# Designed miniproteins, single chains, continued (5): the designs that were tried, part 62

Each design is a single chain, and the fold is of that chain. pLDDT is the mean over its residues in the fold that is shown.

## One batch from the design tools (miniprotein)

Design m18143
Fold by ESMFold2-Fast:
Structure m18143 (fold): chain A 80 residues (1-80)
Amino acid sequence: MTAREIAERAAREGGLPPDVSTSEAAAREITRLHGVDYGVALTVVMLSGMEAGNPADRLTAREVEAAVRKLEALGLATLS
């Protein structure tokens, strides 16, 4: 599954348009699909949103995608 697919799925799970999600919904989806620790996933998603100048309560699919890419670069299997 691509980082983009995770972002779109998080938006749908959060009950928002496909291009928008909450940091919590995004973190839950990452945890569910990749087994990443929820606290680690949430922190990276929130930091990605803050770097883009957006509130942590509403993220674009691009910001969630960036967060997933950061987690992949860090080795998802080792973040549990």
Scores: mean pLDDT 72

Design m18144
Fold by ESMFold2-Fast:
Structure m18144 (fold): chain A 89 residues (1-89)
Amino acid sequence: SARERAAEAVRLVGEAIAAEFEKQGKHELAQQALRTAEGVAEQVLNSPDPEAVVEKVRREIQELLEWAKKNKKETIAKAAEEALELIEE
């Protein structure tokens, strides 16, 4: 479903953010990012308005993509692009 794809998109982005923290030696923040992404994914799956939540996730990932490109965070940018493709299916 669109909601399941949006949840998967959130997890994919969360993994990329966690990888960036690990690269910086911030292991606790990496684990926090993974836990936060899973919590957001659960909220997406349990949302009473699937269309609204999918659209919100799409907008937030698009904003993250723009931030990542501007700040040269290539791993996060790639994950955000792949996440947007998942949502658009």
Scores: mean pLDDT 86

Design m18145
Fold by ESMFold2-Fast:
Structure m18145 (fold): chain A 78 residues (1-78)
Amino acid sequence: SKEEKIKELRERIETQRNFLDALYKQGKISPEEYEKLMNKLQEAEKLIDTDLKEAERLLREASVELGEAIAKSLKEKK
């Protein structure tokens, strides 16, 4: 159970990193938002072995903030 949750969280973090990197390379997210979200994902990964619940909370926050960053980028068209 706990081992499966750790595996799922690591896979979710990797998926979010890959998605975020793809968006950044396509210019769909700002450098500032990219750095902020990548740092939050790194903090979540660090906490997986020490505080699983906090890691889950940070990953949830990163997902929400990613959605907000995408919405903002769509409104700030030249």
Scores: mean pLDDT 80

Design m18146
Fold by ESMFold2-Fast:
Structure m18146 (fold): chain A 143 residues (1-143)
Amino acid sequence: SDMERARQKQGDKLSQAAYEAGRSAAKNAANPDNFENGIELTEGMIRYLGDLAMADPSFAPYVQKALDAMGKGMGEAIRRLAKDPELADRMSERVQETMREIGELIVEGARGSPEEGEALTEEAKELARKMLEELRKALEADK
């Protein structure tokens, strides 16, 4: 009877942690000196959430919500870092869309074979890296 409440609380904690990780990752990625720290934080979260969904596919909806929360955290950080409000809105939307796609890949991987899950997790990490590289270049050009 308490398992559903425990699962919901764990899901809420994951979403909050992912949101804060997203804020930190975008802030780090915006600085060339900290770019690799932003990548490592993002890839680490994707790996952790992917492993969690593969271990318990019934948890996949909470993993999707956590990755959506991470994208929202990234968007909030971008809006504070960007000088141009139009660039801020565009890049915020772009990172949120990419994190949604990452969530879809992780959920798909959790329902497949372990080999498919690993392949889709690596694809998700590559999408995240490309997204953060695009973000860094856009913010460097924001002058």
Scores: mean pLDDT 87

Design m18147
Fold by ESMFold2-Fast:
Structure m18147 (fold): chain A 80 residues (1-80)
Amino acid sequence: SRMQLLVLAGAFVTLLEIMLNVLNFPIEEVQERARKALEQFEELGADPEVLEQLRKIAEAKTREELLKGIRELEDLLKSL
């Protein structure tokens, strides 16, 4: 269901934030996780707005852009 996909996306956002801020993973590793998540959520029929935001996260060029993308996705999920 749409609600299940939104909950799953929220859990994924939390995981990315932990990977970056707590575990200090390289940005390339976090981007790879986001790219794989984009493919899976697209197959599951997630909201187009969620898919667009995941794409921005996967395409981020800096740690700052990546963190901004994660926060924007978190805010988007709260509005849906």
Scores: mean pLDDT 82

Design m18148
Fold by ESMFold2-Fast:
Structure m18148 (fold): chain A 87 residues (1-87)
Amino acid sequence: SEEERKAAIDKKIEELKNFYDELLQKMVEEARKRGLSDEEIEKLVKEFKYLYDLAIDALKESGVTDPETFERIKKALEEKMKELLEK
């Protein structure tokens, strides 16, 4: 049903939010350890959140609930975190 589909998507969104929150904490911690300013950290946080928001919007619009797509999104978030920290 549409209700069951919405519930499945909401659960996947919550799982992605928890994963994002963990990566965000790691990113902020590593950025501080590397000596980045509060302003620089704020910019990284905003860019990382933009990617997360984009992924959540795509998930809601597509209605995708397959584990493979979920893992692909998680991998993309991890890679973006690394990219942001290396620049």
Scores: mean pLDDT 82

Design m18149
Fold by ESMFold2-Fast:
Structure m18149 (fold): chain A 70 residues (1-70)
Amino acid sequence: SMSQNIQNYISFQQQIQHWTQIGNSSQIQSMGNQYIQNITNIGNSIGNNQSTINSGISNTQQSINNWQSS
């Protein structure tokens, strides 16, 4: 369901933030890349979620870039 997809998205965002806080850059980058791939795959299957998916990809990439710059 849409509700479940949103909850999964929130859970992944929390995981990325957790790893960012503890300073594991390789883990953050790996998880971020996997999350982007998973969101992209979901987007290909569920066309009506495109705006949420694009936001999720952008936010995840920004988190990775910010971590790499730190």
Scores: mean pLDDT 68

Design m18150
Fold by ESMFold2-Fast:
Parts: sequence; C-alpha cells; structure tokens
Structure m18150 (fold): chain A 65 residues (1-65)
Amino acid sequence: SLNEKIRRIVDALKAGKLTDEDLETLREVMESLPPVARQALHRDLVAVNPAAKERIDAVYEEVAA
C-alpha cells in the first residue's frame, strides 16, 4: 500500500540508510499524490532527516516539473 511504502521510506530516513531504491519508491509515491499532498510529504520527509534533503529535493523537483 501507499502508506506502507511511505513508512519504509521514513524508517530508512530515521536509520540514515536511505537507498537509491527508496528514492525510486518515493518518486512513484509522489507521482501518485496530488500537488498539495506531495508538497506536505516532501516537507515531512526533510524534517525526519535534513541530511537527506538534497536527495529528497531532487525527486520532488523532478515529479513537480
């Protein structure tokens, strides 16, 4: 489910173990969400691990374009 995919990404961020496969999953999740929900998810994920911001931003910018 969408919620299970988001939970796995959040768990990876908390552990500092975000993989490129997790970023591909995030892109799929973001593509499935309306713009307001996508923006909220982006903000929330960056807040979980600010060190991953550049990688999360790249996915968000590609989907938003």
Scores: mean pLDDT 87

Design m18151
Fold by ESMFold2-Fast:
Structure m18151 (fold): chain A 77 residues (1-77)
Amino acid sequence: SERDKLAKEAFDELMEFLENQDDPEKAIEEADELAETLKKLKPPKELVKALLDSLIASLKDPEVKEHLEKLKEELLS
C-alpha cells in the first residue's frame, strides 16, 4: 500500500539522518525529507513527538537540535 511505502521511506530517511548526524548540512537535509514524509504519512502526534524528542535527546550538534525543535513545532501544530 502507499501507506506502507511511506512508512518504509520514513524509516529509510530516519536511518540516513542517523548515519549523517555528525554532518550538520546533510543531517538538516535528511531531517527536512523525513518531516515531509511524516506530513504525508500523518502518524499519531504522540508517536511523532516521541520520535523527535528521542532524536533531539541523542543529538550532539546544537544546530541540528535547533532545526529538529523547529520541525517538531511544525509537525505537531
Scores: mean pLDDT 85

Design m18152
Fold by ESMFold2-Fast:
Structure m18152 (fold): chain A 73 residues (1-73)
Amino acid sequence: MSDEQALEEAQKHIELAKEYQKQLDETTDPVEQIKLAVQITVQINQVLEAASKISDEEVREKLIKLAEKLRES
């Protein structure tokens, strides 16, 4: 897999994580909040998996930092 292809896969999962975060912000039910938090974590793990396939260390580190930022939001 090329670094460009891995980056595109990571971007798809970043977009999904952001969408789940928006839903979490709008949800007041504790059970739904937990479910959305789990879904966000799954997307973040997919970003990290894609990052692990990138040979460029700088690009990989940027994706890891972005995934950590998404987890903290």
Scores: mean pLDDT 81

Design m18153
Fold by ESMFold2-Fast:
Structure m18153 (fold): chain A 87 residues (1-87)
Amino acid sequence: MSAEEKIEQLEREIVRALLLDDREALIAALEKYVEVVIEKYKPSEEEIKKMREALERIRNAKTREELVEALNELGRIANEVKKKAEE
């Protein structure tokens, strides 16, 4: 499976975990997602740090609201990484 196919599969797993309210599956899928994004797009150390910090916020989220905010932040950073790699 290509890194691109892995990312799409992991994005589906993330959505499914959110719909099922499966926190353990969500965190596991997000950790794998970040690793594949780093491997495929080779972001800067600063971008890797930002993604890792967003993952920690997701792990530490005590409310659904905190979880959604942290997920949106991780998605934003990952999209910026993808856009820069396309240049």
Scores: mean pLDDT 81

Design m18154
Fold by ESMFold2-Fast:
Structure m18154 (fold): chain A 106 residues (1-106)
Amino acid sequence: SEEEGRRLLHEAAIGDAKGAAESVKKRTDEVIKRANELAESGKYEEALKLAQEEMDYATKVAERFRKLGEEHPEVKEAFEESAKIYEDNRKKLQDVADKLKALAEA
C-alpha cells in the first residue's frame, strides 16, 4: 500500500523530499521548454494547456507535501522545502502561461 511504502521510507523522508525537490525543478524547466517549442510552432493554446496542467499538478503536490509535514513533524522542514519548490515553480509556470495567453490573443 502507499501507506506501507511511506512507512518504509519514513527514516529517509528528508532524503526523499530533497530528491523530489531536485526532480520537480528539472521537470518544470522541461515543461517550460516544451511549451516554448509548441509556441514556436504556433500552437499557443496547446502550450498554454500544458503549462496550466503542470501548474495544477504542482499545486496538488505542494499540498500533499505540506500534509506530510503535518503528519510527520520530525521531518516537517524537509517537506515544507519541497512544497515551496513546487509553489515557486508554479509561479514560473504562471509567468509562462501569461505570456502564452498574450501570444494566443495577438
Scores: mean pLDDT 77

Design m18155
Fold by ESMFold2-Fast:
Structure m18155 (fold): chain A 91 residues (1-91)
Amino acid sequence: MKISEELLNKLRELLEQVRASTDGTEALRLAEEAIDLFNEYREKLSREQQVEALKILFEIWKEALKKAPKEQVLTAIGLVLRTIGELLDFE
């Protein structure tokens, strides 16, 4: 099985868990797990595969942020921006 397909399937499963969650704090924890999972696979992915994974990550974070307590939203946005920054600093 392609490594990219394994990652995309795991990210889609996390997206469904975030959508089903009634607790905003739990939804944020699942979104953080999705970023950790992406970072684990990142070096094994092409740029096109990274973009596809990031699309699912943005959907996960969008759903989690809708449910998140206000005080945790800023920290969560900071983590997303840092992940994007690390991808753009590909020198």
Scores: mean pLDDT 75

Design m18156
Fold by ESMFold2-Fast:
Structure m18156 (fold): chain A 95 residues (1-95)
Amino acid sequence: SMFEELKEETLKRVEEAIERLKDAPDDVLLKALMNIASEAFDRLIKEGASLEELEELAKAVLELVKKRLSDETAKQFEKGLKQLLENVKRRLEEE
């Protein structure tokens, strides 16, 4: 499945960014993670992905972030990710 391949690729990119930026300030890491998520959502939208697939990717990325990062950093990421997903949903629902 194209969705499963993109999901695996995105999760790998998230893990690699966390390792690469382990000594960077939290704002730099969060920006990198948000860029990865945004890019993945844009690719899925262009490929005709469903809202359920977008939500599944968001959930998988958030679960990985919660597992690998502090509760404080993960909470900041969750807020940004929820806003990003809301903006994407709005773009898909507005005709």
Scores: mean pLDDT 85

Design m18157
Fold by ESMFold2-Fast:
Structure m18157 (fold): chain A 87 residues (1-87)
Amino acid sequence: SKELLQRAGILLVEGDEKYEKGKQYYLEEKDKEKAIAYYDEAIKLYEEALALFEQAAGADHPLTQRLRAEIEAKIAEIQAQKKAIEA
């Protein structure tokens, strides 16, 4: 549905905003706890966005497969950065 696709788009933007805030807390404020919290929020928003897109377009759709690959790569990057901060 149009509503699911619109919501998915909003969640992707919100995820990007949370990731940027997390990076700012880590790099500028040196606040590891806040950085990790924002990274966790970004991951959840990306996962929710992908689920809504899969529901709207279908899991096997070429656009869904492309978006899944992009989101999975982004989540992996954020998770790696989170683990480096936690170490």
Scores: mean pLDDT 87

Design m18158
Fold by ESMFold2-Fast:
Structure m18158 (fold): chain A 94 residues (1-94)
Amino acid sequence: MIRPRNRAELLVAVLELIRAGYSQREIAERLGLSESTVSRYISELEYLTGLSREELRALPDATLAALRAAADPEAFLRELGARNMAELLRKAVG
């Protein structure tokens, strides 16, 4: 990274590398970030989406393509979190 990217771009980049199967250390090395910075972005992705790291790795390619095309990636991640919560509640209620 030649200059600091905005937070939304970094969230997308971290998610793409999680999906590609990279470890936290490998993501840090590829993005030129510290492991602690990557850990914070992973925690933010988990918080925004309501998904675990393992579930983030299992995200469909279509979801990732939609995220890349989103005008507001953070808003898209929050919407994904709302949908995941609604599906979880639907399963819990029957």
Scores: mean pLDDT 75

Design m18159
Fold by ESMFold2-Fast:
Structure m18159 (fold): chain A 95 residues (1-95)
Amino acid sequence: MSEEARKTLKEMIEAMKKGREAKEKGDGKEAAELYEKAAELAKKYGELSNNPLLAKVMQALADAEKAEALGDEKKAKEYREKLKKAREEIEEKSG
């Protein structure tokens, strides 16, 4: 994995953490913006790392959290189902 991919992954994790903190403080708009940034960083990480499955999981998680922060229950459910499938793919390859 390249240094650029590692930096992108760290920035993505930080954005997810800040998004969670904003959501816990009741700032759904700030949380949604941070989760959107995390989703974009997840796409970039997938391109840089050639680790599409981890990128898919992180993007789906960020998209689900953004939808929940904005109160879009239908999209949140769709992204949660996509996240569950992506996590199952990782578990199958690891077990």
Scores: mean pLDDT 79

Design m18160
Fold by ESMFold2-Fast:
Structure m18160 (fold): chain A 77 residues (1-77)
Amino acid sequence: EFVTFRITVEPASAAEAAYNALLAPLRERFPSAVLTQRLSDGQLLLRVAAADAEAVLAFVRETLEALGYRFTIERVP
């Protein structure tokens, strides 16, 4: 089973930099996680196995907080 999260980065212009900062570390630590830029309006989509969701979400939050980004994360139905 998979779950999808929407990550909204503020300002929207920072989303590409946030995506690039997450992509390589996420691929190294969680190869099953898929991160996609969906819209140029500051949104990223993260698809991950439900069993790994908590660990992946914690990593994403820690990484974005360490880089000083403002963001929200919500589960997509």
Scores: mean pLDDT 78

Design m18161
Fold by ESMFold2-Fast:
Structure m18161 (fold): chain A 84 residues (1-84)
Amino acid sequence: MHHVVRTELEPASWDPEVVIKLYQAYLDLGYRGGTFVIRWRGSEERRKRFEEGLKKLAKEAGINVTFSRDPDHPGGLVIELREG
């Protein structure tokens, strides 16, 4: 079963610590084997930096992260978080 939570991130305010909070909320809500979809609306340089930080924290937390581009929003990044 796919549980999709969409959150839009501001590139200037989001950092790797926010990923920890999102993961904790995921666990607190009892989501298991679900997918979080985080839509980022920011500059490409900021998205790349956040993407690298998110990959690092996700790896440490045992979360699988998949990054894709939203075809409907070329400036947006779709980030899927799944239990690893």
Scores: mean pLDDT 62

Design m18162
Fold by ESMFold2-Fast:
Structure m18162 (fold): chain A 96 residues (1-96)
Amino acid sequence: SAAREMEERMARAREEMAALIAEEEARPEPLQLTEEQRKKAEEAEELLKKYYEALKAGAPEEEIEELRKKALEKAAEAGEAVERSARANIVAAEAA
């Protein structure tokens, strides 16, 4: 059933997120962001919020895809760790 498939996808997304978090936490030193990287991370977070709101509202697929693309591009500018986190969050949202 669609409900069970969605539940299984959510479980897989959760496992992937847990693995990514565990990998980051296993690093000897916490990742320090520069002021510029932090600002870009905040901008990416704002774009992710707009993306989630568009998904919930049933916005046109073109609008959702554009927001998804912009959020990932801004996260990439903030650094690899921020991009990885943004991708994991998008996968979790799409699995929900």
Scores: mean pLDDT 72

Design m18163
Fold by ESMFold2-Fast:
Structure m18163 (fold): chain A 65 residues (1-65)
Amino acid sequence: SMIEKAKKFKEEMLAKLDEAGVPEEDRKILSDLFDKLIEAVPLMTEEEFNEALEQLKKIVDELIA
């Protein structure tokens, strides 16, 4: 399900941020954004969901660069 995919994405991205040494305060902001995504999943199309994942991944990649 998209909810399970969103939860897995949150776990993977937060682990990546932790491994990169991103400060706890910044990780908390991203964690809150991932929680908002999970809550919004029932209201999203699959296309909107995939676009949201790509955008969040870009933000994470920029933070660890």
Scores: mean pLDDT 83

Design m18164
Fold by ESMFold2-Fast:
Structure m18164 (fold): chain A 82 residues (1-82)
Amino acid sequence: MSPEEEAERLRAVLDRIKALSASDDPFERDVGISMARMMASVMLISGRPLSPAEREVLEAAVRDPAFHPEVREILADLLRRS
């Protein structure tokens, strides 16, 4: 699988997290934030280095104010540890 295809899959997951965490429903918002925490934890535990394309996707998400602040902090921590 190409690094671009892996980055596209990551982008799709982040788009779902973005939509859920921005929801007017507190339950959906909590689900979105929890998904971000689980994703980051799994990626850190795996010890696999991020590809440059995956890193670019995560850096873009950290800078996007449309993501919930807690999600952006989770992604920024993932980038620092990867």
Scores: mean pLDDT 82

Design m18165
Fold by ESMFold2-Fast:
Structure m18165 (fold): chain A 61 residues (1-61)
Amino acid sequence: SIDEVAERAAELIGKNEVERRVVRAEVRRTLEQHPELLEEVAALLDAGDIEGLVALLRSAR
């Protein structure tokens, strides 16, 4: 689900508590507006490609 993916992304990308809160909110909002990105984000998380995930999310901001 979107919530589960957003939580995983926030935990892996967020370096600080503030970053985790921001990442969680941004990922959730982005995935709600762009459902197709959910599959790509999940695939990157499963592959352990954190740098690719960060780049994707920053490009979508």
Scores: mean pLDDT 77

Design m18166
Fold by ESMFold2-Fast:
Structure m18166 (fold): chain A 60 residues (1-60)
Amino acid sequence: SLDEIEKEIAKEMLEKAIEYAKLTGDWSVVDDAVEDIVKRFKAMGREDVAEWAREYAEKL
């Protein structure tokens, strides 16, 4: 479904940023990815995805 695809897009964005951070030590990329996801998905009315991304990043 579109709902599931949108969540997967957000997850892939965040996972790639985390992979980069682990390889480079630059965790600012994860913060940037979370901000981008929150901004984009809130604008799309997907506050659930935005909140998920914020909560997921807090566990890192």
Scores: mean pLDDT 81

Design m18167
Fold by ESMFold2-Fast:
Order: sequence, then C-alpha cells, then structure tokens
Structure m18167 (fold): chain A 90 residues (1-90)
Amino acid sequence: MDEVARLSVAYSRYLANPTPENEAALVEEAKKALASDDPFARVVAVALLLHLEENYPDKIGPALAALIDDAKRNYPREVAAARRLLARSK
C-alpha cells in the first residue's frame, strides 16, 4: 500500500515536471515497488512504467529506459497483468 502511494506521487510529479531529480525519485519508488512482496504493488509499478513508455515516449530518460527494459525481462507475469489493466482502461 505505502509503495503504491509513493510511486503514484512520484509518477505525477515526474509528468508535471520531468527534471532529473523527479526521474531519479520515480526510478527509486518504482524499484521499491518492484521489490515488494505485494504482487499488486509490482503490477502497478510495471503498469505505470509501460503507460509512461506508451503515452510519453519523449519523457523517457536513460534511467527510466533501463528500468523499463529490466522490468520487461525480469517480471513477465507482472507485464502480462499490467497489459491487461492498460487494455481495460481504453
């Protein structure tokens, strides 16, 4: 729960002001959510990263690009669940 709340705040701050500091904060909170024992937190982290890549490709810095690539390789179940969530929101 706490990881999802912090991740959502970091994501909103980054979209509002995509500075290196806000990118670093988003990467840090996403890594914490991906390391969570809560499968919901991991799916939310992957969903936010995939949503960012799909809808804001111009806002993907090198740290975010590396994290998205890592998530796609190491969290295939979470990627599948996140893609289903993103499809339902369209």
Scores: mean pLDDT 82

Design m18168
Fold by ESMFold2-Fast:
Structure m18168 (fold): chain A 97 residues (1-97)
Amino acid sequence: MDEKALELTKQGLEYLKQGKIDKAVELFRQAGTIDINNPVAQVAELAAKVLDAIKKNDHLFAQMVLKLARELAEKSGNPIAKKVVEEVEKYYKENAK
């Protein structure tokens, strides 16, 4: 289960880096449904929620969920979970209006 969640999360990251946000959200949501106790899957689910909140201009919710995602990624020590948070933070800074 971890490998599938990790692969979907990596694919979502690649689309996010390309600015293909809808595809990134879809892949992160899929990763998040694989194993609810997997830190990578949990961070992917939170990343999808942050990206959705940004689209809705819900800055307070986006910042709150992003903080939770960052804390989880740091506690997990997983480099992919950390990269997800970094790329979502970058997208937020570039698209916060």
Scores: mean pLDDT 82

Design m18169
Fold by ESMFold2-Fast:
Structure m18169 (fold): chain A 70 residues (1-70)
Amino acid sequence: MMAEQFRALAEASRDGARANVEAGDVERAIELVRIGLRSMEELSPQSPAAGEAARVLQETLREVEEVRRR
């Protein structure tokens, strides 16, 4: 179940990033999302599920970067 694995990974990465933001560690949150996003983007040409996971992580990255700008 590849799609379930990518969804779970994206959700875990998003939740981990949000937890790091809550703890005040915005730079760690950005690092974690970028690592996950890079992996999903590399797999997205072969897997639509990886492409969907990448979109979730791109949105999460935007949220975290907006917090950093404030």
Scores: mean pLDDT 78

Design m18170
Fold by ESMFold2-Fast:
Structure m18170 (fold): chain A 83 residues (1-83)
Amino acid sequence: SLPTGKDVIDAVAAGDYDKAKQLAVELAKTMVEEGWSLDEVKFYGDQTVRLTERRLGPEGAEKLREAMKVALEEAKKLLEEKK
């Protein structure tokens, strides 16, 4: 099954930051493959960070920002590889 923002938050909550990055990258790549823009992916990521801050505090939010930064870079590379 495709990962969701909740799956990324749950990985951060578990302290599995490598899994959080992996899930965020898979989600972001899937979104751009389905026709979402990078701005739309970033908007979704920003919403996920806000939810993480409410649930896990600022330290958890920062870990999710790190995962989202990696995810956006990988999604951008995927779009640059598409003609």
Scores: mean pLDDT 84

Design m18171
Fold by ESMFold2-Fast:
Structure m18171 (fold): chain A 68 residues (1-68)
Amino acid sequence: VKDDALNIIKNFLKSETDPNLKSLLEETIKILKKLSIDELKNLAEQLLSSDDPILKELGKELLKVLKK
């Protein structure tokens, strides 16, 4: 579950060309390694509430794997 969430973020990082978004994704990977599943769910919900369509999509994919 946690590894699935990390892989989703790593895939977004590989495709991302925006340096600000890359920095955010790298910070998110560091945070994910320290967070519980409940904390990860809260992070995914925050991403889903974002105005950025890429962050919103990331939030949706994270919620899918956290429900499994």
Scores: mean pLDDT 71

Design m18172
Fold by ESMFold2-Fast:
Structure m18172 (fold): chain A 84 residues (1-84)
Amino acid sequence: SDVEKAYELLEELAEAIKKNDKEKIEELLEELSKFSTSVFNEAFKKFEKKYPELAEEVKKLVLEYEIELGVEELVKGVEKVTQP
């Protein structure tokens, strides 16, 4: 059921990408980030088989979103470090 929900969100994300709806893309990426990596990967494999070209665009957006989150977490980490 969670895999099916993630898959539906991926299809909605594909439609938002086609419409260049940036606000909807960000909302859907946030919803997708709430799923476990295993659930997301299973849903994404199904999506990639049906929509290979859109899957490449989704991969780029997810990677950019994860990089943004990673940079934010790294910035928080730097605030804890006292340089000698």
Scores: mean pLDDT 69

Design m18173
Fold by ESMFold2-Fast:
Structure m18173 (fold): chain A 67 residues (1-67)
Amino acid sequence: SEEEEEKLRKAQELLLASYSAATGVPIDTSKLSVEELTVLSIKWLVKETRPDASEEEIQRLIEIALK
């Protein structure tokens, strides 16, 4: 739903803003699709919470999130 998409986008923007603040790298979210935002958010979150996660685990999470 539109409400769920908006909530997801807001959460992803907060997550990426946190990443940008921590790394000093500016991220232009206006140029990114919801799909691209989802991919970046998952990659950053997994790296921060589970640095030992495999590429296969990250790809699986991306596949689940994009459904």
Scores: mean pLDDT 70

Design m18174
Fold by ESMFold2-Fast:
Structure m18174 (fold): chain A 65 residues (1-65)
Amino acid sequence: SSPEEVLYTVREGDTLRSIAERLGISVGTLRYANPHVDPNRLRPGLQLRIPVTPRNRERVEELLA
């Protein structure tokens, strides 16, 4: 199956770690999906690609609904 992805808009105070924890994925998975994003330069309004898997689907749907 093709990987499913959604967009998450970075909010003030977000880090890659906090976003990954809230969405039920690893920081490594989030970084792999966003190879051009600098984790030390996250700014509010930046859009991140979030991979959706059977393990995190419900959490992603609940958070982004």
Scores: mean pLDDT 76

Design m18175
Fold by ESMFold2-Fast:
Structure m18175 (fold): chain A 81 residues (1-81)
Amino acid sequence: SEAELGKALYDFLFGEAEELIRRMRDPSLSLEEVRRLAEEALAILRKLLEITHPSATETRERLEALMRETERILAEREAQS
């Protein structure tokens, strides 16, 4: 069904964003590489928020929490430079 396809694509993109955020924690990466990963993760998360129904409160809160986590990791890495 279209709903099942939408869920599969959503889960894939969510997993991609989580992987990018995980990679940002690698201390061997340059600040430029961490910024690129942050931009990619935030772009995915913003797209997921756009397609997430307004009434899906828990899902929206999870996406927003990951966006804040991405921004926090980036800020910490910039402070170390």
Scores: mean pLDDT 86

Design m18176
Fold by ESMFold2-Fast:
Structure m18176 (fold): chain A 80 residues (1-80)
Amino acid sequence: EARKLAEEAKKALDELVAAVKAGDLAAAKAAAARVQEAARRLAEILAAETDPARREEILRLLEEVDAYAREAGEEIRAHL
C-alpha cells in the first residue's frame, strides 16, 4: 500500500504541473488535494509501523515523493 500511495502522489504531482501549465486552477486544486491525501495516508502508515525494515522502505518512498514534489514545485514557479 505504501508504494501505491507514493505512486499516486507522483501521478497527482504530474497532474498538478500539467494543470498549472494549462492555467486550469480547478484541476490544479483537485490534483493538489490528491497529493495531500496520499501524503497524509503515507505518513499515517509510517507512524503506525514498528518494523525497522518496513520503516526504512516507507522513508525511502517518502524521500522519493519529496524529491518529486520539489521538482514539480520548481517547474511551477519557473512557469509562473
Scores: mean pLDDT 82

Design m18177
Fold by ESMFold2-Fast:
Structure m18177 (fold): chain A 69 residues (1-69)
Amino acid sequence: MSDEEAEEIVERARELAEAVGDAVAAALMAKNLGVPVDASREEVEAAALKVFKNPKLAKAIGDLYMELR
């Protein structure tokens, strides 16, 4: 996965948050990564790293999750 693809995924996640609301978007991110809806940033980052195998994207997803929560 390229850095550009990682940035596009984060932008799409922000657009989803604007459409459905921050709390719902955060819960959907956790569910899609297979972690509890009350998961910590570190748990979300670890799950995202396992799924996408991209440390930059995993960190960005964890940071976005904390912003929405």
Scores: mean pLDDT 77

